# Designed miniproteins, single chains, continued (2): the designs that were tried, part 102

Each design is a single chain, and the fold is of that chain. pLDDT is the mean over its residues in the fold that is shown.

## One batch from the design tools (miniprotein)

Design m7555
Fold by ESMFold2-Fast:
Structure m7555 (fold): chain A 76 residues (1-76)
Amino acid sequence: MEEKARELAEEAERHGRLAAELSKQGDITGAIGRKLAAMGDANHAALLDEEIGEEGAKRAGEATREGGLGPINAYR
């Protein structure tokens, strides 16, 4: 279970980084889609392991914030 949560958290961070890159390129629709994917993966990770999911959301949110898309928060 924890291993799956870690995989989802890593995928969330990856989506967050891609969202930031798309935003910098002016692909706002693509950036929003990637941010939503990052939020979904982070929330799924949080359901499996709250601490891992929260850390994943934080890391993904740091990336999306750098792209001007705002932070990502895991649902509690």
Scores: mean pLDDT 77

Design m7556
Fold by ESMFold2-Fast:
Structure m7556 (fold): chain A 103 residues (1-103)
Amino acid sequence: MGPYEKKAFENVKEGKETPTDEMLASLAKPNWREEAREHQFKDDPEKREGLEKAGEVMRIATKHPEYIDEVNKLHNDLLNASPSDVKSKTKRLVEFGEKIKKE
C-alpha cells in the first residue's frame, strides 16, 4: 500500500472523508490484481490463460538451463500469436514444459 493510499484510508477511519466506491471495492476483493489482469485481456481470455501457463513453464526452465532458449522461443511465439493461434501455441508450450518435467 502506497503512502497516499494509506493516508486516504486513515482519513476515512477518522471520519474526515467519505470512502469512494473504488476503495470499498478494493477492500472487498483480495484478488484485485488478478481482476486487473483479467480486465486487460477480457477480449482475449485464452491469451491470458496461455501467458499464465507460460510463466509456469519459464519457472521450470530456470532449473534446466539447457532448455531455457527453446522455452523463450515458444514464449515469444505465444506473445506474438494471433487470437486464432493462441490455443495451439499454448498447447505446444505446455507440452514442452511436461517434457522437461519428465527428465
Scores: mean pLDDT 63

Design m7557
Fold by ESMFold2-Fast:
Structure m7557 (fold): chain A 78 residues (1-78)
Amino acid sequence: ALEKLIPEKFTPPQQVSSAQACGLLKKYLGDKLPEGKLHRVAQEFCVIYDADKVKAIAYLRDLGVPQADHEALIKALA
Protein backbone atom coordinates (compact mmCIF):
# COMPACT_ATOMS: atom_id res chain seq x y z
CA ALA A 1 0.00 0.00 0.00
CA LEU A 2 1.22 3.46 -0.89
CA GLU A 3 1.11 6.26 1.68
CA LYS A 4 1.02 10.02 1.09
CA LEU A 5 3.78 10.52 3.66
CA ILE A 6 6.60 9.96 1.19
CA PRO A 7 10.08 11.49 1.61
CA GLU A 8 10.25 14.18 -1.06
CA LYS A 9 13.92 14.71 -0.28
CA PHE A 10 14.79 12.76 2.88
CA THR A 11 18.56 13.01 2.60
CA PRO A 12 20.37 12.82 5.94
CA PRO A 13 21.13 16.33 7.27
CA GLN A 14 24.51 15.00 8.34
CA GLN A 15 27.31 15.35 5.82
CA VAL A 16 29.13 12.19 4.79
CA SER A 17 32.14 11.79 7.06
CA SER A 18 35.56 12.25 5.46
CA ALA A 19 36.42 8.62 6.28
CA GLN A 20 33.28 7.32 4.52
CA ALA A 21 33.85 9.58 1.51
CA CYS A 22 37.47 8.39 1.26
CA GLY A 23 36.36 4.76 1.34
CA LEU A 24 33.82 5.34 -1.43
CA LEU A 25 36.34 7.28 -3.51
CA LYS A 26 38.82 4.40 -3.30
CA LYS A 27 36.08 1.90 -4.18
CA TYR A 28 34.96 3.77 -7.32
CA LEU A 29 38.27 5.31 -8.44
CA GLY A 30 40.88 2.91 -6.99
CA ASP A 31 41.58 1.35 -10.38
CA LYS A 32 41.56 4.70 -12.21
CA LEU A 33 44.34 6.39 -10.25
CA PRO A 34 47.85 5.36 -9.13
CA GLU A 35 47.92 4.13 -5.53
CA GLY A 36 50.03 7.02 -4.22
CA LYS A 37 47.92 9.63 -6.01
CA LEU A 38 44.70 7.93 -4.87
CA HIS A 39 45.58 8.47 -1.20
CA ARG A 40 46.20 12.18 -1.75
CA VAL A 41 43.10 12.62 -3.91
CA ALA A 42 40.92 10.78 -1.36
CA GLN A 43 42.10 13.00 1.51
CA GLU A 44 41.64 16.24 -0.46
CA PHE A 45 38.26 15.18 -1.89
CA CYS A 46 36.88 14.26 1.56
CA VAL A 47 37.74 17.68 2.98
CA ILE A 48 36.34 19.56 -0.02
CA TYR A 49 33.20 17.41 -0.21
CA ASP A 50 32.29 18.15 3.41
CA ALA A 51 32.64 21.92 2.82
CA ASP A 52 31.55 22.35 -0.83
CA LYS A 53 30.16 19.52 -2.93
CA VAL A 54 30.33 21.52 -6.17
CA LYS A 55 34.03 22.25 -5.66
CA ALA A 56 34.63 18.57 -4.84
CA ILE A 57 33.09 17.54 -8.19
CA ALA A 58 35.20 20.17 -9.97
CA TYR A 59 38.28 18.77 -8.21
CA LEU A 60 37.57 15.28 -9.61
CA ARG A 61 36.98 16.73 -13.08
CA ASP A 62 40.28 18.63 -12.88
CA LEU A 63 42.01 15.30 -12.24
CA GLY A 64 40.57 13.96 -15.51
CA VAL A 65 38.03 11.63 -13.90
CA PRO A 66 35.27 10.74 -16.43
CA GLN A 67 31.76 12.03 -15.66
CA ALA A 68 30.37 8.49 -15.41
CA ASP A 69 32.88 7.56 -12.69
CA HIS A 70 32.42 10.68 -10.56
CA GLU A 71 28.62 10.50 -11.04
CA ALA A 72 28.61 6.95 -9.64
CA LEU A 73 30.67 8.17 -6.67
CA ILE A 74 28.31 11.10 -6.03
CA LYS A 75 25.28 8.78 -6.13
CA ALA A 76 26.98 6.52 -3.56
CA LEU A 77 27.66 9.56 -1.34
CA ALA A 78 24.04 10.74 -1.54
Scores: mean pLDDT 64

Design m7558
Fold by ESMFold2-Fast:
Structure m7558 (fold): chain A 110 residues (1-110)
Amino acid sequence: SEREKRVRTVREAIARLFGLSDEEIEKLKNMSTEEIINYLKEKGFPESVIKYVELAIAVAEGADPETVRKLLEELKKHTPFLTDEQIERLLALPPDVQITRLLFMIEREL
């Protein structure tokens, strides 16, 4: 489906941002969200990065605005770069643009 294609594209973009090997990128593209979170924890990625990844995938899967807000408020506790103003701006954007912004925020935390 188009949704499954969007989710896989987001997973691939995230894996490439992390500088993963071609083999690891292919594995991550086929992982569930829970498997990806566990993989990143095992690799020693910061909690802020892991939460941005979870949020980007949730948006790609069609999470409702209330769920997105709750995840952003939780994420704010783990990074100095996410302000209340940025949360409100992000929530005003369409999902595809939200994903693009979240990918830039992940890159900034790395």
Scores: mean pLDDT 83

Design m7559
Fold by ESMFold2-Fast:
Structure m7559 (fold): chain A 76 residues (1-76)
Amino acid sequence: MKTPEELLKEIETAYINKKLTPELKELILKLQKKLGLEETGILDEDTYYKLLDPDGKGGITEEEYKALLKLLEEIS
């Protein structure tokens, strides 16, 4: 079974994915393409860990990270 931290991340990503705007989905697709991930347009596990990992930005630029956070705050 997943850890409590992993379960919390799953709940958060499910909530975010349910509320995705077309603009946020487009940005996620662009970042997935840049990172060599599958272009799902949602915050799947690999995308979440690379983009929202507190330990780092997962290889995106500071500008891209700020844009992602701004759009995520709009749906929170």
Scores: mean pLDDT 67

Design m7560
Fold by ESMFold2-Fast:
Structure m7560 (fold): chain A 101 residues (1-101)
Amino acid sequence: SAKMKEIEELKAEILALVEEVLRIVKEILSLPMSREEILRAIALALRAIGLEFEAELIVRQAKEGKISLDEALAQLQRIKREVERLLEEARRLLEEVKEKQ
């Protein structure tokens, strides 16, 4: 169905955004940092990974008919917005760490 295609496209977008967050976190962790900055970077990575697992669970539940396609779309759109916020937070942390070099 068109809604299932949209669900799979949103999942792919979420996975790509998570990969970008993890790429930036890896770059941050390669730089000299305070303990607080290390913990902030790790927290961003863990939150991004958690959102990836949540997205995968939602898609599985939709495919199994355990939730409606409309509910799955709404939840995936929420997760996408949360990952976009994490990406922006990761970019800000990278700039903060680079400015101290």
Scores: mean pLDDT 90

Design m7561
Fold by ESMFold2-Fast:
Formats: structure tokens, C-alpha cells, sequence
Structure m7561 (fold): chain A 74 residues (1-74)
């Protein structure tokens, strides 16, 4: 469980580093990272839904690619 949470936090950090100018997405990602650190899956899901509504199709594809890269390391 802890390795999966760490991997998801790494995904969020990597996406934030690639998109430093996208402040609204950064704020949602910060909330998602905080929820994962607190192991609050409900808050994580709620903030992930908000991220999905704010992000473009291109940004969602980039996020999914980072998820796949981090999953391959597990």
C-alpha cells in the first residue's frame, strides 16, 4: 500500500514539474498530494474529479503516460 501511495505522489510531482505555469492544475494536484499523504481516499477522489474537469484532453493523456511510467517501476 505505501509503495502505491508513494508512486502516486511521484506521478503528481512529475506532472507539476512538467506544467509549472498551470496554476489551477497545480492547486488541484497539491490537494491530491495532501490527500494521499493523509491517506484520505475520499478527498483524493473528489480532487481527482475536479482535476479531470479542469484538465484538457492533452493534459489528461500526459498524466496517464506518467502513471504508466511510474507503474512500470512497481
Amino acid sequence: MDKMIEAMINVIKKFKEKNPDKKELQEQLDKMEEALKNRDLKAYKENMEKFGKLATEEELKEFEEIVKEEAEKL
Scores: mean pLDDT 81

Design m7562
Fold by ESMFold2-Fast:
Structure m7562 (fold): chain A 99 residues (1-99)
Amino acid sequence: SMDEELNKKLRELAKAGKIDKELIERLVKERYDVSDRVARLWAEAAVLAHEVAQRLAAERDPAVEARLEELEKELEANKELSLEEKLERLIAALRELLA
């Protein structure tokens, strides 16, 4: 699927230490016909998710891992939320985990 290809590419960029907000925004816009705002929110969410992943790679935190799994299930279950609203909620939760 398109999401699998994008997620794979984002993981490869993150692993290479090349996770760049502007690059992600460009890739999202090239792959999907989304607004500038949605692409920007997606890029911010991806950067924050990478920072959380790096923290977990350095020191495993089962509570943070459980919170991320719960958040993913909540966002997937709420089909009435727009992509923009889902990204805003994801960004807010990831920022709280990094605080």
Scores: mean pLDDT 74

Design m7563
Fold by ESMFold2-Fast:
Structure m7563 (fold): chain A 117 residues (1-117)
Amino acid sequence: MGGFELVGEADLGTLAPGESATLEVEFEAPAEKGTYLIRVEVTVTASSSDAPVVLKVEVFVDGEKVGVAHLSLRAGETATVNLPVELEAGKHKLTVKVTNVGDHAVTVHVKVYVAKL
């Protein structure tokens, strides 16, 4: 009962310094209002440098910003952002925006999971 469900996944491609990419997913919240945990996994799959890059991750639900994180990642590393959100039953649109605020180009992969608390 009640593990994380993968609701979206994308290769966001290569982000040069200052570039952003978004993953948009729709999911259906189970049949009652409650607290949900949104888990975003961000992986740097390739990098133009051995130094870590800083990625800004912004998460929106139904157009409202619910969280922001700054992640420092090297090639091959994954970081996780966990965000508790109160949701009504029914369909919701989740948007994850990743911005490269670092100084070198990186290739990024994102997975999004949702669990009811």
Scores: mean pLDDT 85

Design m7564
Fold by ESMFold2-Fast:
Structure m7564 (fold): chain A 74 residues (1-74)
Amino acid sequence: MSAEELAERAGALGREGALAAREELKAEHGLSDEEVEAVAEQAAERAAAAMRRLAEEDAALAERVLAELEAAVA
């Protein structure tokens, strides 16, 4: 898997995680739906950037980390 493919999948997981926590974020922090969407976009961008860097340094480790993250959200 390429660094870009790993980054894309990690970004999607970050976004989904933030959106899944929508009701908790709204209740705990008083966030609006628009603010939760902004948090989801930021989470996606940060997850993608971190995964891309990890993949450039150690592609095999990046693939293992992504698999563990995907398993953790299943």
Scores: mean pLDDT 79

Design m7565
Fold by ESMFold2-Fast:
Order: structure tokens, then C-alpha cells, then sequence
Structure m7565 (fold): chain A 81 residues (1-81)
């Protein structure tokens, strides 16, 4: 695992902890989306699903699912070359 992969993994863990503590606010979802775009597992289809969650209220099931998708992409993917 490269230094870039480790940095993305750590940022994903920190962001997931903050989102859980703050009730999954839209501001953190937007930040998570920008980080997830650096992962090789991030696709345009996943971006579309996450952007649809922006229409849902903070703390909704849609927002939580979007955060789970972003964190999974960051933790299981690699940094883009």
C-alpha cells in the first residue's frame, strides 16, 4: 500500500467518525465525495447516487448510505495514479 493509499484510508476513517458524531450533515458528504473521487473504485454511477442523497435531509437513510458508499470506496480502493 502506497503513502497516498494510506493517506486516503486515514482521511476516510477520520471523516466517517466526524460524520457519525455530527449526524451525517451535507457539508461532510460533499467533502467525502471529493476525497472518494481520488479512489480507483469511484465511478460516475457512484457519484450520481451520492449527489441524489444531497436532496435528502441530514441524518436520513439516503445520507447514511451515501457516506457508506464513499467510505467503502476510500477504504477498499487505491489512490488514482
Amino acid sequence: MSAEDLALHQQAIDLAKEARKKGYPKELLEKALELAKQSTLWTEELEKEVREAFKAPDGSEEMKKAFELLVKALLTGRAKA
Scores: mean pLDDT 75

Design m7566
Fold by ESMFold2-Fast:
Parts: C-alpha cells; sequence; structure tokens
Structure m7566 (fold): chain A 95 residues (1-95)
C-alpha cells in the first residue's frame, strides 16, 4: 500500500467518525455528553486537516504522525464512551 493510499484510508475513517460524532451531538441534550462529543469533533477536524497537509506535501514526519495517532486514539475513546452512554454500537476504525 502506498503512503498516499494509507493516508487517504485514514482520512476516510476519520470523516466517518466525525459524521457519527455529529449525529450523536444532534441527538443528545446531556451537557457532559455534548462536551465530550464537541472535544472529539475538534480533534477529528484537526487530525483530518493535518493528514490532508501530509498528503499534499507527499511526506510525513514520524513524530507528527505518532502525536496525531495518540490524539485520534483519545478522540476514539471519547466517541465510543458517548456511544455506550447513548446505547449505540461502538464505532470501529479500519486501518
Amino acid sequence: MSLEERLKKIIEQLEKGLAFAREMLAETTDPALKQQLEDAIRTYEEAIKLLKEMLEKGSISPVEFTVLGLLIAGADFQLNWVAKQLGKEPFEFKF
């Protein structure tokens, strides 16, 4: 798999996670769940932006990619925690 193909696949998965987070945000009135979803949405939007910049440059910093991976993992945890509270199935990332 090329670097370009792998980055595009990660972006696609994050865009799906972002859509799921926005859907849950529209359905909940709980302020604590809203805050978790808003934080996750912000992280996904920032991650997608950075990955698109990496794709345009055709190069990746191992340090930047590692930090990005940790941020995504945190957002995924927040997303799936809220999904559990709302009685929804967890979102699964396919890398």
Scores: mean pLDDT 81

Design m7567
Fold by ESMFold2-Fast:
Structure m7567 (fold): chain A 119 residues (1-119)
Amino acid sequence: MDAEAFRKLRERVQEAIERANAAPSPREQAEVLVELGREIEPEDPVAARLLYASAVTLALVAGDYELAARILEERLGLPRPASREEIARLVAEEIKRIGEELGRAEEGREIAEELLAAM
């Protein structure tokens, strides 16, 4: 992916996060990000995956591990996690994969490490 396409992807993801931030709780913010991800998935599956990964992170912050596990399984196609630690590991690995696919492996690794350190 070139720098211009990556910039537009980041702007789209940031706009979705800003819209989700209007919701009163991290759980509702996660649900809004899932809905926005579903809307854009046919046109931009990479942006949708970033929104789903962000929603998992918000669900973890909210302590809603059932919602986080559901998003991982139903939206990211990952195996249903058995623990909070497995949720954090799976979403961190997905963020790293997305970073590698976008040619931003270092940025993806930094975000994944920050997420795991917060757990």
Scores: mean pLDDT 77

Design m7568
Fold by ESMFold2-Fast:
Structure m7568 (fold): chain A 68 residues (1-68)
Amino acid sequence: MLSEEELRSLAGQIERAARELRTPEMHAILADLLARLSEARSLEEKAEVLEEARARFHQAAPDIELVP
């Protein structure tokens, strides 16, 4: 499970990459991530949301590494 600091770092990396790449897929990943994070009520739920977003991000942009 990711720590709160790692979750914050990972979310920031996804946001920055989405802004740089400007693709509909990247914007969809970011929008889904932000919506699900706002509804997550536990650290465990936030970690699950971010791990799923990380997996989707890796499929869309395999050349970009996300380091928690």
Scores: mean pLDDT 74

Design m7569
Fold by ESMFold2-Fast:
Structure m7569 (fold): chain A 79 residues (1-79)
Amino acid sequence: SHMEEEMKALMNEVMAKLQALAAELQARVAADPSLRPEIEAKLRELEELMLEMGEAVRNNDLEKVKELAKKIEEKIAEI
């Protein structure tokens, strides 16, 4: 359905952005290993939001999926 396609597209976009962020953060930790605990804490916060987004997708809650996608993108931008 169109709703399922939209939710899948949003999930894929968020996953792509998280993959790019993970590569950048890995480079930052390689340059300064003291940043690892701070970066791991931020990644755990993003993982929790991704789990909530996955649950919203399973529940066919498009409004919640859109809300969580926005929150994840905003948190990525803050990092």
Scores: mean pLDDT 85

Design m7570
Fold by ESMFold2-Fast:
Structure m7570 (fold): chain A 67 residues (1-67)
Amino acid sequence: DQAAVDRRLLELGVRMAEATARGEYDPALVEEARELSETAEVDEEALREASEAAMARLRPVAEAALA
C-alpha cells in the first residue's frame, strides 16, 4: 500500500527532524528511511513533496528548539 509507505516516510521524516532539532543524529532512523526507499515503489517527486511537507510541519518546532 503506497499510502502506508508514504505515511511511514513522513513519520520518519518528522522523527529525524525532531532529533536534529534537539542536536541529535540517529543513524538508525536514516537506515530505516533507506530501507523503505529500497523496498517501496515510490515516485521521486512524491518523496520530495512528502519530505517538504514533513519539514514544513516541523519547521516551527525545530526553530523553537534551536532558539
Scores: mean pLDDT 65

Design m7571
Fold by ESMFold2-Fast:
Structure m7571 (fold): chain A 85 residues (1-85)
Amino acid sequence: SLDDLNDLMSETEKRLRELQAKFDQLLEQGDLEGAVKTVEEMIKLLDDTIEQIKKNNPDAVGTIGLLSGRRGIYRGILDGLRKQL
């Protein structure tokens, strides 16, 4: 349902904000390994969210596309960080 989709999106955005704050803190501390793990958690969260949306709201193609785009950005960040290790 739309309410279930909105609840899922709100929880996902909240968790992404918490992970982003953790990522920023780890980068400030020079913890590249911790930053890599945090980006991997962000990607996993997006993958899990996309899978749930595809199962329960398969017509939400715009939302799926938006989350897939965000996943792509995090993949780019991850690849850049791994090159520094």
Scores: mean pLDDT 90

Design m7572
Fold by ESMFold2-Fast:
Structure m7572 (fold): chain A 105 residues (1-105)
Amino acid sequence: GSTENKIKSLTDEIKDLLKKGGPVKKILEKLDELKEIVKSTTNEYVLKTALDGISYILETNPQAPKEVLEKLREIGMVILQKATNHNLILRAIGNVLRVIGLLLD
């Protein structure tokens, strides 16, 4: 639906900003917008779409600034706390652990 399309749009915008070396502040603002969508949803498909998005950002930008990685971890934690589908829970755990690994020097 429209919410999933907004998540996909935000994901693409974040990816483009990271690829271009755009301002971290703008990237964090878009990640905060994504976090608010995740926090407000009761829809498992919205949570799945958000997890797909943050996983895609992480896979394509493992060298992202630590502030961006930390925000991706926060979003992953919200998804983990809200998810009821076991496959989504396992994927969210994997995402959070991967981000923690990248934050450790």
Scores: mean pLDDT 87

Design m7573
Fold by ESMFold2-Fast:
Structure m7573 (fold): chain A 77 residues (1-77)
Amino acid sequence: SLEARREEALAAIDRMLATYEEAKAKSKPEDWPKLEEVVRQLEGLRVLLTTEDVAEAAKIMGISVSTAREILRELLE
């Protein structure tokens, strides 16, 4: 079902966020910008899946509102 797919995607995002935050804690400061970029993208996807707030997700991910709206459309279709 759509609900089950959304729940599975959110669980995967939460696991990835925990993994990347742990990796950042164990990495050198010079590697943090790349890890932080991945975390920002995952946080934006989480916002899209939980709230459907495309403007907030776009701001977090550093993309256009138009791009965030297309991502949301693809996630729901």
Scores: mean pLDDT 81

Design m7574
Fold by ESMFold2-Fast:
Structure m7574 (fold): chain A 80 residues (1-80)
Amino acid sequence: KAKELAEKAKAAIDKAVAAAKAGDLAAFKAAVAEVQKAAKELAELLNAETDPEKKEEILKLMKEVDEYARKAGEEIQAYL
């Protein structure tokens, strides 16, 4: 589930990049909302997890999403 949420977040980030480059502000806003929703669900999974090993795996996935979003943000900064 956590891996699937991270994958959804990355897919939404890709949509946001494409929308920003196309100048589609409505599509960009929708994609950002998808990213925020997936990130919130990942945080909720982390808060509910009690197993340190599984918690570390969720944290790693969250960090991967954050890095992916940061690089995407740098890429589209000129379009926003």
Scores: mean pLDDT 82

Design m7575
Fold by ESMFold2-Fast:
Structure m7575 (fold): chain A 90 residues (1-90)
Amino acid sequence: DPGVEEVRARVEALLAATEDEGRAIVAAAGYRPEVVAARARLLAAMRDTLAALWQQALSTPGVEPYVRLLTTAEKLAADTVAELRRLAAA
């Protein structure tokens, strides 16, 4: 069972990796204003969703909420990168 600190570190690592990949996508797209704005918006939405799920996990007994949080974080990271790539390719 991953400890709460291990879950936090993994979620933080996923956020950092998503921020870095988003920065690379923005640079490759030539810093188009719509792609820059989309990165900021999508990262803010990801952070807000994960913060809410983190608070819910802390208030819920058992390990299952933390497993769900990690699975959701991985999905949000993938979806954020995919949407940014879609917008940058226009």
Scores: mean pLDDT 86

Design m7576
Fold by ESMFold2-Fast:
Structure m7576 (fold): chain A 81 residues (1-81)
Amino acid sequence: SAADVAFRLALARALLAQAEALYAQDPSSPEAIAATRSLLALVGGLLRAAERDPRTSPEDLAELRRIYEGVAAVAARMEAA
C-alpha cells in the first residue's frame, strides 16, 4: 500500500535523525559508532524492501538512497573523528 511506502520513508528519516543525534552527543564513542552502523544496516534493509516493492516510486527510491548515503556519511565522520 501507499502507507507502507510512506512508513518506510518516515522510518528511514527518523533513523538518519538518530544517527545525527548520536554524532552530536558522542561522535568518538565505540558504542555510538556501533549504534550508527546498526542504523545504517536498518536503512539498508528499508532500501532493499523498497526496491522489491513495485509501489515504490523512482522518487521515493532515490530519497531512500540519499538517506542511506546520509547515514553512511555520519558513520564515516564518526570513524574519522
Scores: mean pLDDT 85

Design m7577
Fold by ESMFold2-Fast:
Structure m7577 (fold): chain A 64 residues (1-64)
Amino acid sequence: GPTAVAASDLGKEAAEEAAKLLAEKRGASSSIGLEGKDHKEAVELGKKAKEEIPDAITHYVGEP
């Protein structure tokens, strides 16, 4: 299917937020996340951002 090159502000923001959350989890240990909801949300944000900016978010979603 066609991939849009227009990265929305939402896509960029989601990628940055997902990256920040994943970075914090990595630095603070993956055990931090309450019920894992934080990590799950970061992955979901990364998946959505990956659809708009696949190259930008691949590192954060692929290596959480």
Scores: mean pLDDT 48

Design m7578
Fold by ESMFold2-Fast:
Structure m7578 (fold): chain A 57 residues (1-57)
Amino acid sequence: SDSILEEFIDLVYEERKKLGGTVLEALSRAVKKMREKYGLSDDELLELERKVVERFL
């Protein structure tokens, strides 16, 4: 489902808005929050991160 990916993208923007820094720094913080909220595996989080990087490129 794309809904988790869209929530992840929104979290990256919110984390960058709150603490600043680079997109990659915000992405790392968003990954931690997604793991906490959904209990996603490292492999699932890595795949979401890859999709976000592809979308930003």
Scores: mean pLDDT 77

Design m7579
Fold by ESMFold2-Fast:
Structure m7579 (fold): chain A 98 residues (1-98)
Amino acid sequence: MERERELEERLAQARKRLAALAARSQLSPAQQARIAALVANLRARLAALLAQLRAQYSPAVALEAEITAGVLAIMGAVYNDEALLEEARRALEELRAL
């Protein structure tokens, strides 16, 4: 009965703990720059995929966009970037509306 809800609560707690751990992690400037570059590339790719889907729906493009948005959501949660997490969430909502 409550297995799915318990799993969701545990995943939410794990996400909060990972975000807190990432906030405490001392990343070198080079590591921060590399992560920022990766995030920028993934955001640009997601924007291109969403534009492609708005023009013509494709299940393969939709799957790639969902995976890309999911990765950005994980990065937003891990590095405590609420703006990135919200951007990824909005993209996933748009994908579900298509």
Scores: mean pLDDT 76

Design m7580
Fold by ESMFold2-Fast:
Structure m7580 (fold): chain A 100 residues (1-100)
Amino acid sequence: MPTLEVDPAAPAEDQIKRLVLQLLSALEAKDYATALAYAEQLRDVVLDRMRALGVPEERRAEIDALFDALIAAIRAQDTATALALLGQVGRALREELEAV
């Protein structure tokens, strides 16, 4: 989007959406090096956002484990497993960021 709102939450949510789309595109292109970089960036932004929202440590650990599995699949160049895990991450993000 060409314009950003000044809300502190909006830049993080826009960054998460952008990183998910960039990661998906890299996986579809089988550009595993780029996919790995986006997955690591997405992990950091998501965990920081969840901590800021007061999401419980146990739930953050579950989502962190999904990112560990996603990163492992990308390193193994297993596109099918990586796409399935990205889908699980996306569902968890909708539950935690939209359900409060």
Scores: mean pLDDT 78

Design m7581
Fold by ESMFold2-Fast:
Structure m7581 (fold): chain A 74 residues (1-74)
Amino acid sequence: SAEDLAKRVITLLQEAMQKAGVPDEEIQRRIDEIVAALKAGDYARARELVEETLRLAGVPEEEAEAILALLDQT
């Protein structure tokens, strides 16, 4: 389901940010912004926020593309 895919994306982003040493408070803020964009139906903003988060966490381009493909199915 779209909800299951969104949860998977959020989990992957949280894990990537934790591994990159991003503070918990910043992780929570970024996740809240992404969730708010998704709930508002602003998929373009949600996608941009996810891309910025993947870049911040140092996720390789190929892995980032796979995560974005999951998001695009939500």
Scores: mean pLDDT 84

Design m7582
Fold by ESMFold2-Fast:
Structure m7582 (fold): chain A 55 residues (1-55)
Amino acid sequence: SLEAERERLRAEIDRLHAEYLAAVKAGQPIPQALRDRMLETGRRLAEVERELAAA
């Protein structure tokens, strides 16, 4: 369901944010792959939330 996908995407975003913060705290550069995944996951979450709002 769209609700289940929204929960999955929110959990993935939380994971990616944790990796981002860990890299920042360690003074390491943020990998481009991490940035790309955050953007892609955020875009998909916005799509799912828009579909749920239209129902």
Scores: mean pLDDT 84

Design m7583
Fold by ESMFold2-Fast:
Parts: sequence; structure tokens; C-alpha cells
Structure m7583 (fold): chain A 106 residues (1-106)
Amino acid sequence: MFTGSLPTEEEIREAAERAGVSLATARRIARALEEAAPDETLAALARRVGVSLSTLRRFLLALLKVRAERHGVEIDEAAIRALLADPDATISQVLLPFLEALFDKE
């Protein structure tokens, strides 16, 4: 499980608003993340969803921040931004800082 649990509809909606993406696009990205292999790259995921890397990056950062806030965990935003800047970064690499924060909290 990429984020410890599936994002809620409220988390998806808030992340979409913060990222400036439509709710329909946000739902497609969230579903694609559920289906993604850990070694799938950001570029591959963006192509599969039919969104730009810029849109995917904005939404993923917003989603991770929303989830971190709701779970009361701190994330290293700078580290996540650096990982998101690499189109060849894997989904597991991008999610790892958030998962580590969740595991330390739980």
C-alpha cells in the first residue's frame, strides 16, 4: 500500500484544490497510484493517466501534504520536491519520506 491507506475523497478534493487541478483529474491520478507498481516512474504514470509531469508533480505534492497534515506527521517537503523534479524517480521513492513519517508516528 503506497500511502499506508488509500486517500479519502476529502483528501483528494483538498489536494486537487491546492494543486489547481480538476477533481476528475485528481481522481484519475489517485486511482492510477493505487494500481501503480512501486518501480513505475513519474513519467510513466503521467503518460498512463494522460496528464503532464507538471500536473502530476503539483497534485502528488499537494496530496502528500494534505495526508501528512491529517495524520499529524511532518514531511520533508524539500526532499519530496527534489524527488518529484526527476521524471525517472519511482513512485516508491517519492512516497518513501511520507511512509517513513507515518511509520514513526504509528
Scores: mean pLDDT 76

Design m7584
Fold by ESMFold2-Fast:
Structure m7584 (fold): chain A 63 residues (1-63)
Amino acid sequence: MSLSEKVKERLEELGITFLSVEQVDLIGKMALGGHSNAEIARTLGVSVGTVSLTVKILEEERA
């Protein structure tokens, strides 16, 4: 199972079911590339809160 798949499962447990594995992976790549949570949110058409939570879970899963 990929990192993005694990993050998607954790998001779904929290009620966030609309993100694909590919969208989770893109959020991670954009965050590592220095993009702000607001820029990522606008790119994907999701809330800044959704992006912030996704980035936090990605960082926890990498630690």
Scores: mean pLDDT 82

Design m7585
Fold by ESMFold2-Fast:
Structure m7585 (fold): chain A 74 residues (1-74)
Amino acid sequence: SAVEKLKERGNELFKAKKYLDAIDAYAEALELDPTHKEVLKNLRAALNKVPKSKHAEIEKKYRKVVMKALTLNP
């Protein structure tokens, strides 16, 4: 329930091209369910839309979930 709400919020923000806000929502969903494949894929997609200069700040804030998303093989 909470994971699905955060996923939907992230999807809404991603569609609005608010990628930093989408990353926040997806990261919070993954804090609740680290194995949620769809959210991991969507977090990775959102990270790819954000400049590399922002990645260090995001990794510091959400280190474990961001690292997991970045190591996800297609």
Scores: mean pLDDT 78

Design m7586
Fold by ESMFold2-Fast:
Structure m7586 (fold): chain A 81 residues (1-81)
Amino acid sequence: MEEKERLIKLAKSLIDTVKKFLENEPVSEEQKAELEKIIKRLKDTISKLENGEITVDEARAELDKAIEELSKVFEKYNKEK
């Protein structure tokens, strides 16, 4: 089952996207903290998935949650800009 590799790749892509956003865009202290929290959680999820501490389904649920949280942060940013 190659789903594990796909999820790890997706999570790394999300981390890179968030890091690039933080480097290029002026964000509030609250938005920065929220984005950094999401990055930390994604890194933890990758580590746990690679070590077999969580299932592929649990990792996917965590990634879906992170994507939803990122969408909300970006929506707030666009409204305040």
Scores: mean pLDDT 79

Design m7587
Fold by ESMFold2-Fast:
Structure m7587 (fold): chain A 70 residues (1-70)
Amino acid sequence: MGFEKLVEEAEKLIKKLEELGAGPIFIENMKKRLENAETEKQVQELIDIMKIDIEGGDLKAIMYHMDIIS
């Protein structure tokens, strides 16, 4: 039950980042990390990263949370 709830929360945050104009490579990386997550800890780490970026409202900070250089 906990894992499924965290996955749903992470999916909602990914959608919110798309609405804020985050780049497709960043969004794809978030989706890939979520698809590969096997533990609640891994999903929670993604949620924590995305929440900090959304709450800060800084799109530039969002772009820098992942190494999108290649």
Scores: mean pLDDT 69

Design m7588
Fold by ESMFold2-Fast:
Formats: C-alpha cells, sequence, structure tokens
Structure m7588 (fold): chain A 90 residues (1-90)
C-alpha cells in the first residue's frame, strides 16, 4: 500500500539520520567545517533521491517492490558514504 511505502521510506530516513548523527557530533566537536559541509550535502542529496523514488511510485511509474528496492539501494550507498566521511573525522 502507499502507507506501507511511506512507512518504509520514513524508517530509511530515520536509519540514515541515526547513522549520520554521531559523525555530525564528532565533526562539530572538532570544528571540522569541511566534514560538516560534506555531511549536509550528502543528507540533502539523500532526501532528494528518496523524494524522487516516492514521486515515481505515487505517479504509478514504479511498483511497490521497485520503489522499496530503490530506497534500499539509496540507503546502502548513503551508509557507505557516511562511513567514508567518518573515516576522515577520526
Amino acid sequence: SKDDVMKYAKEIVDEINEAMQPVVDKAEEQENFEALKELKKLWDEFLEKVNEVLELYFSGKLSEEEAKKKLEEIKEETLKEIEEIAAKVE
């Protein structure tokens, strides 16, 4: 259902926010403004990609299965990019 896809998207957004928060906190503590800028850009691009998938799903261009698969791929790629930024903040 549309509600199930929205719930799935929200869970992914919450997971990325939770993964990103400790890296943001560390970068803020270090006054690492370059890392904070990279994290903000990553967050903005992540939300844009999620919204694009949802728009394609609600317009009937993607099935529920296709939308969930694309959301999972976006999550996996974003988590990888968070880890790469985290390595630079250590």
Scores: mean pLDDT 90

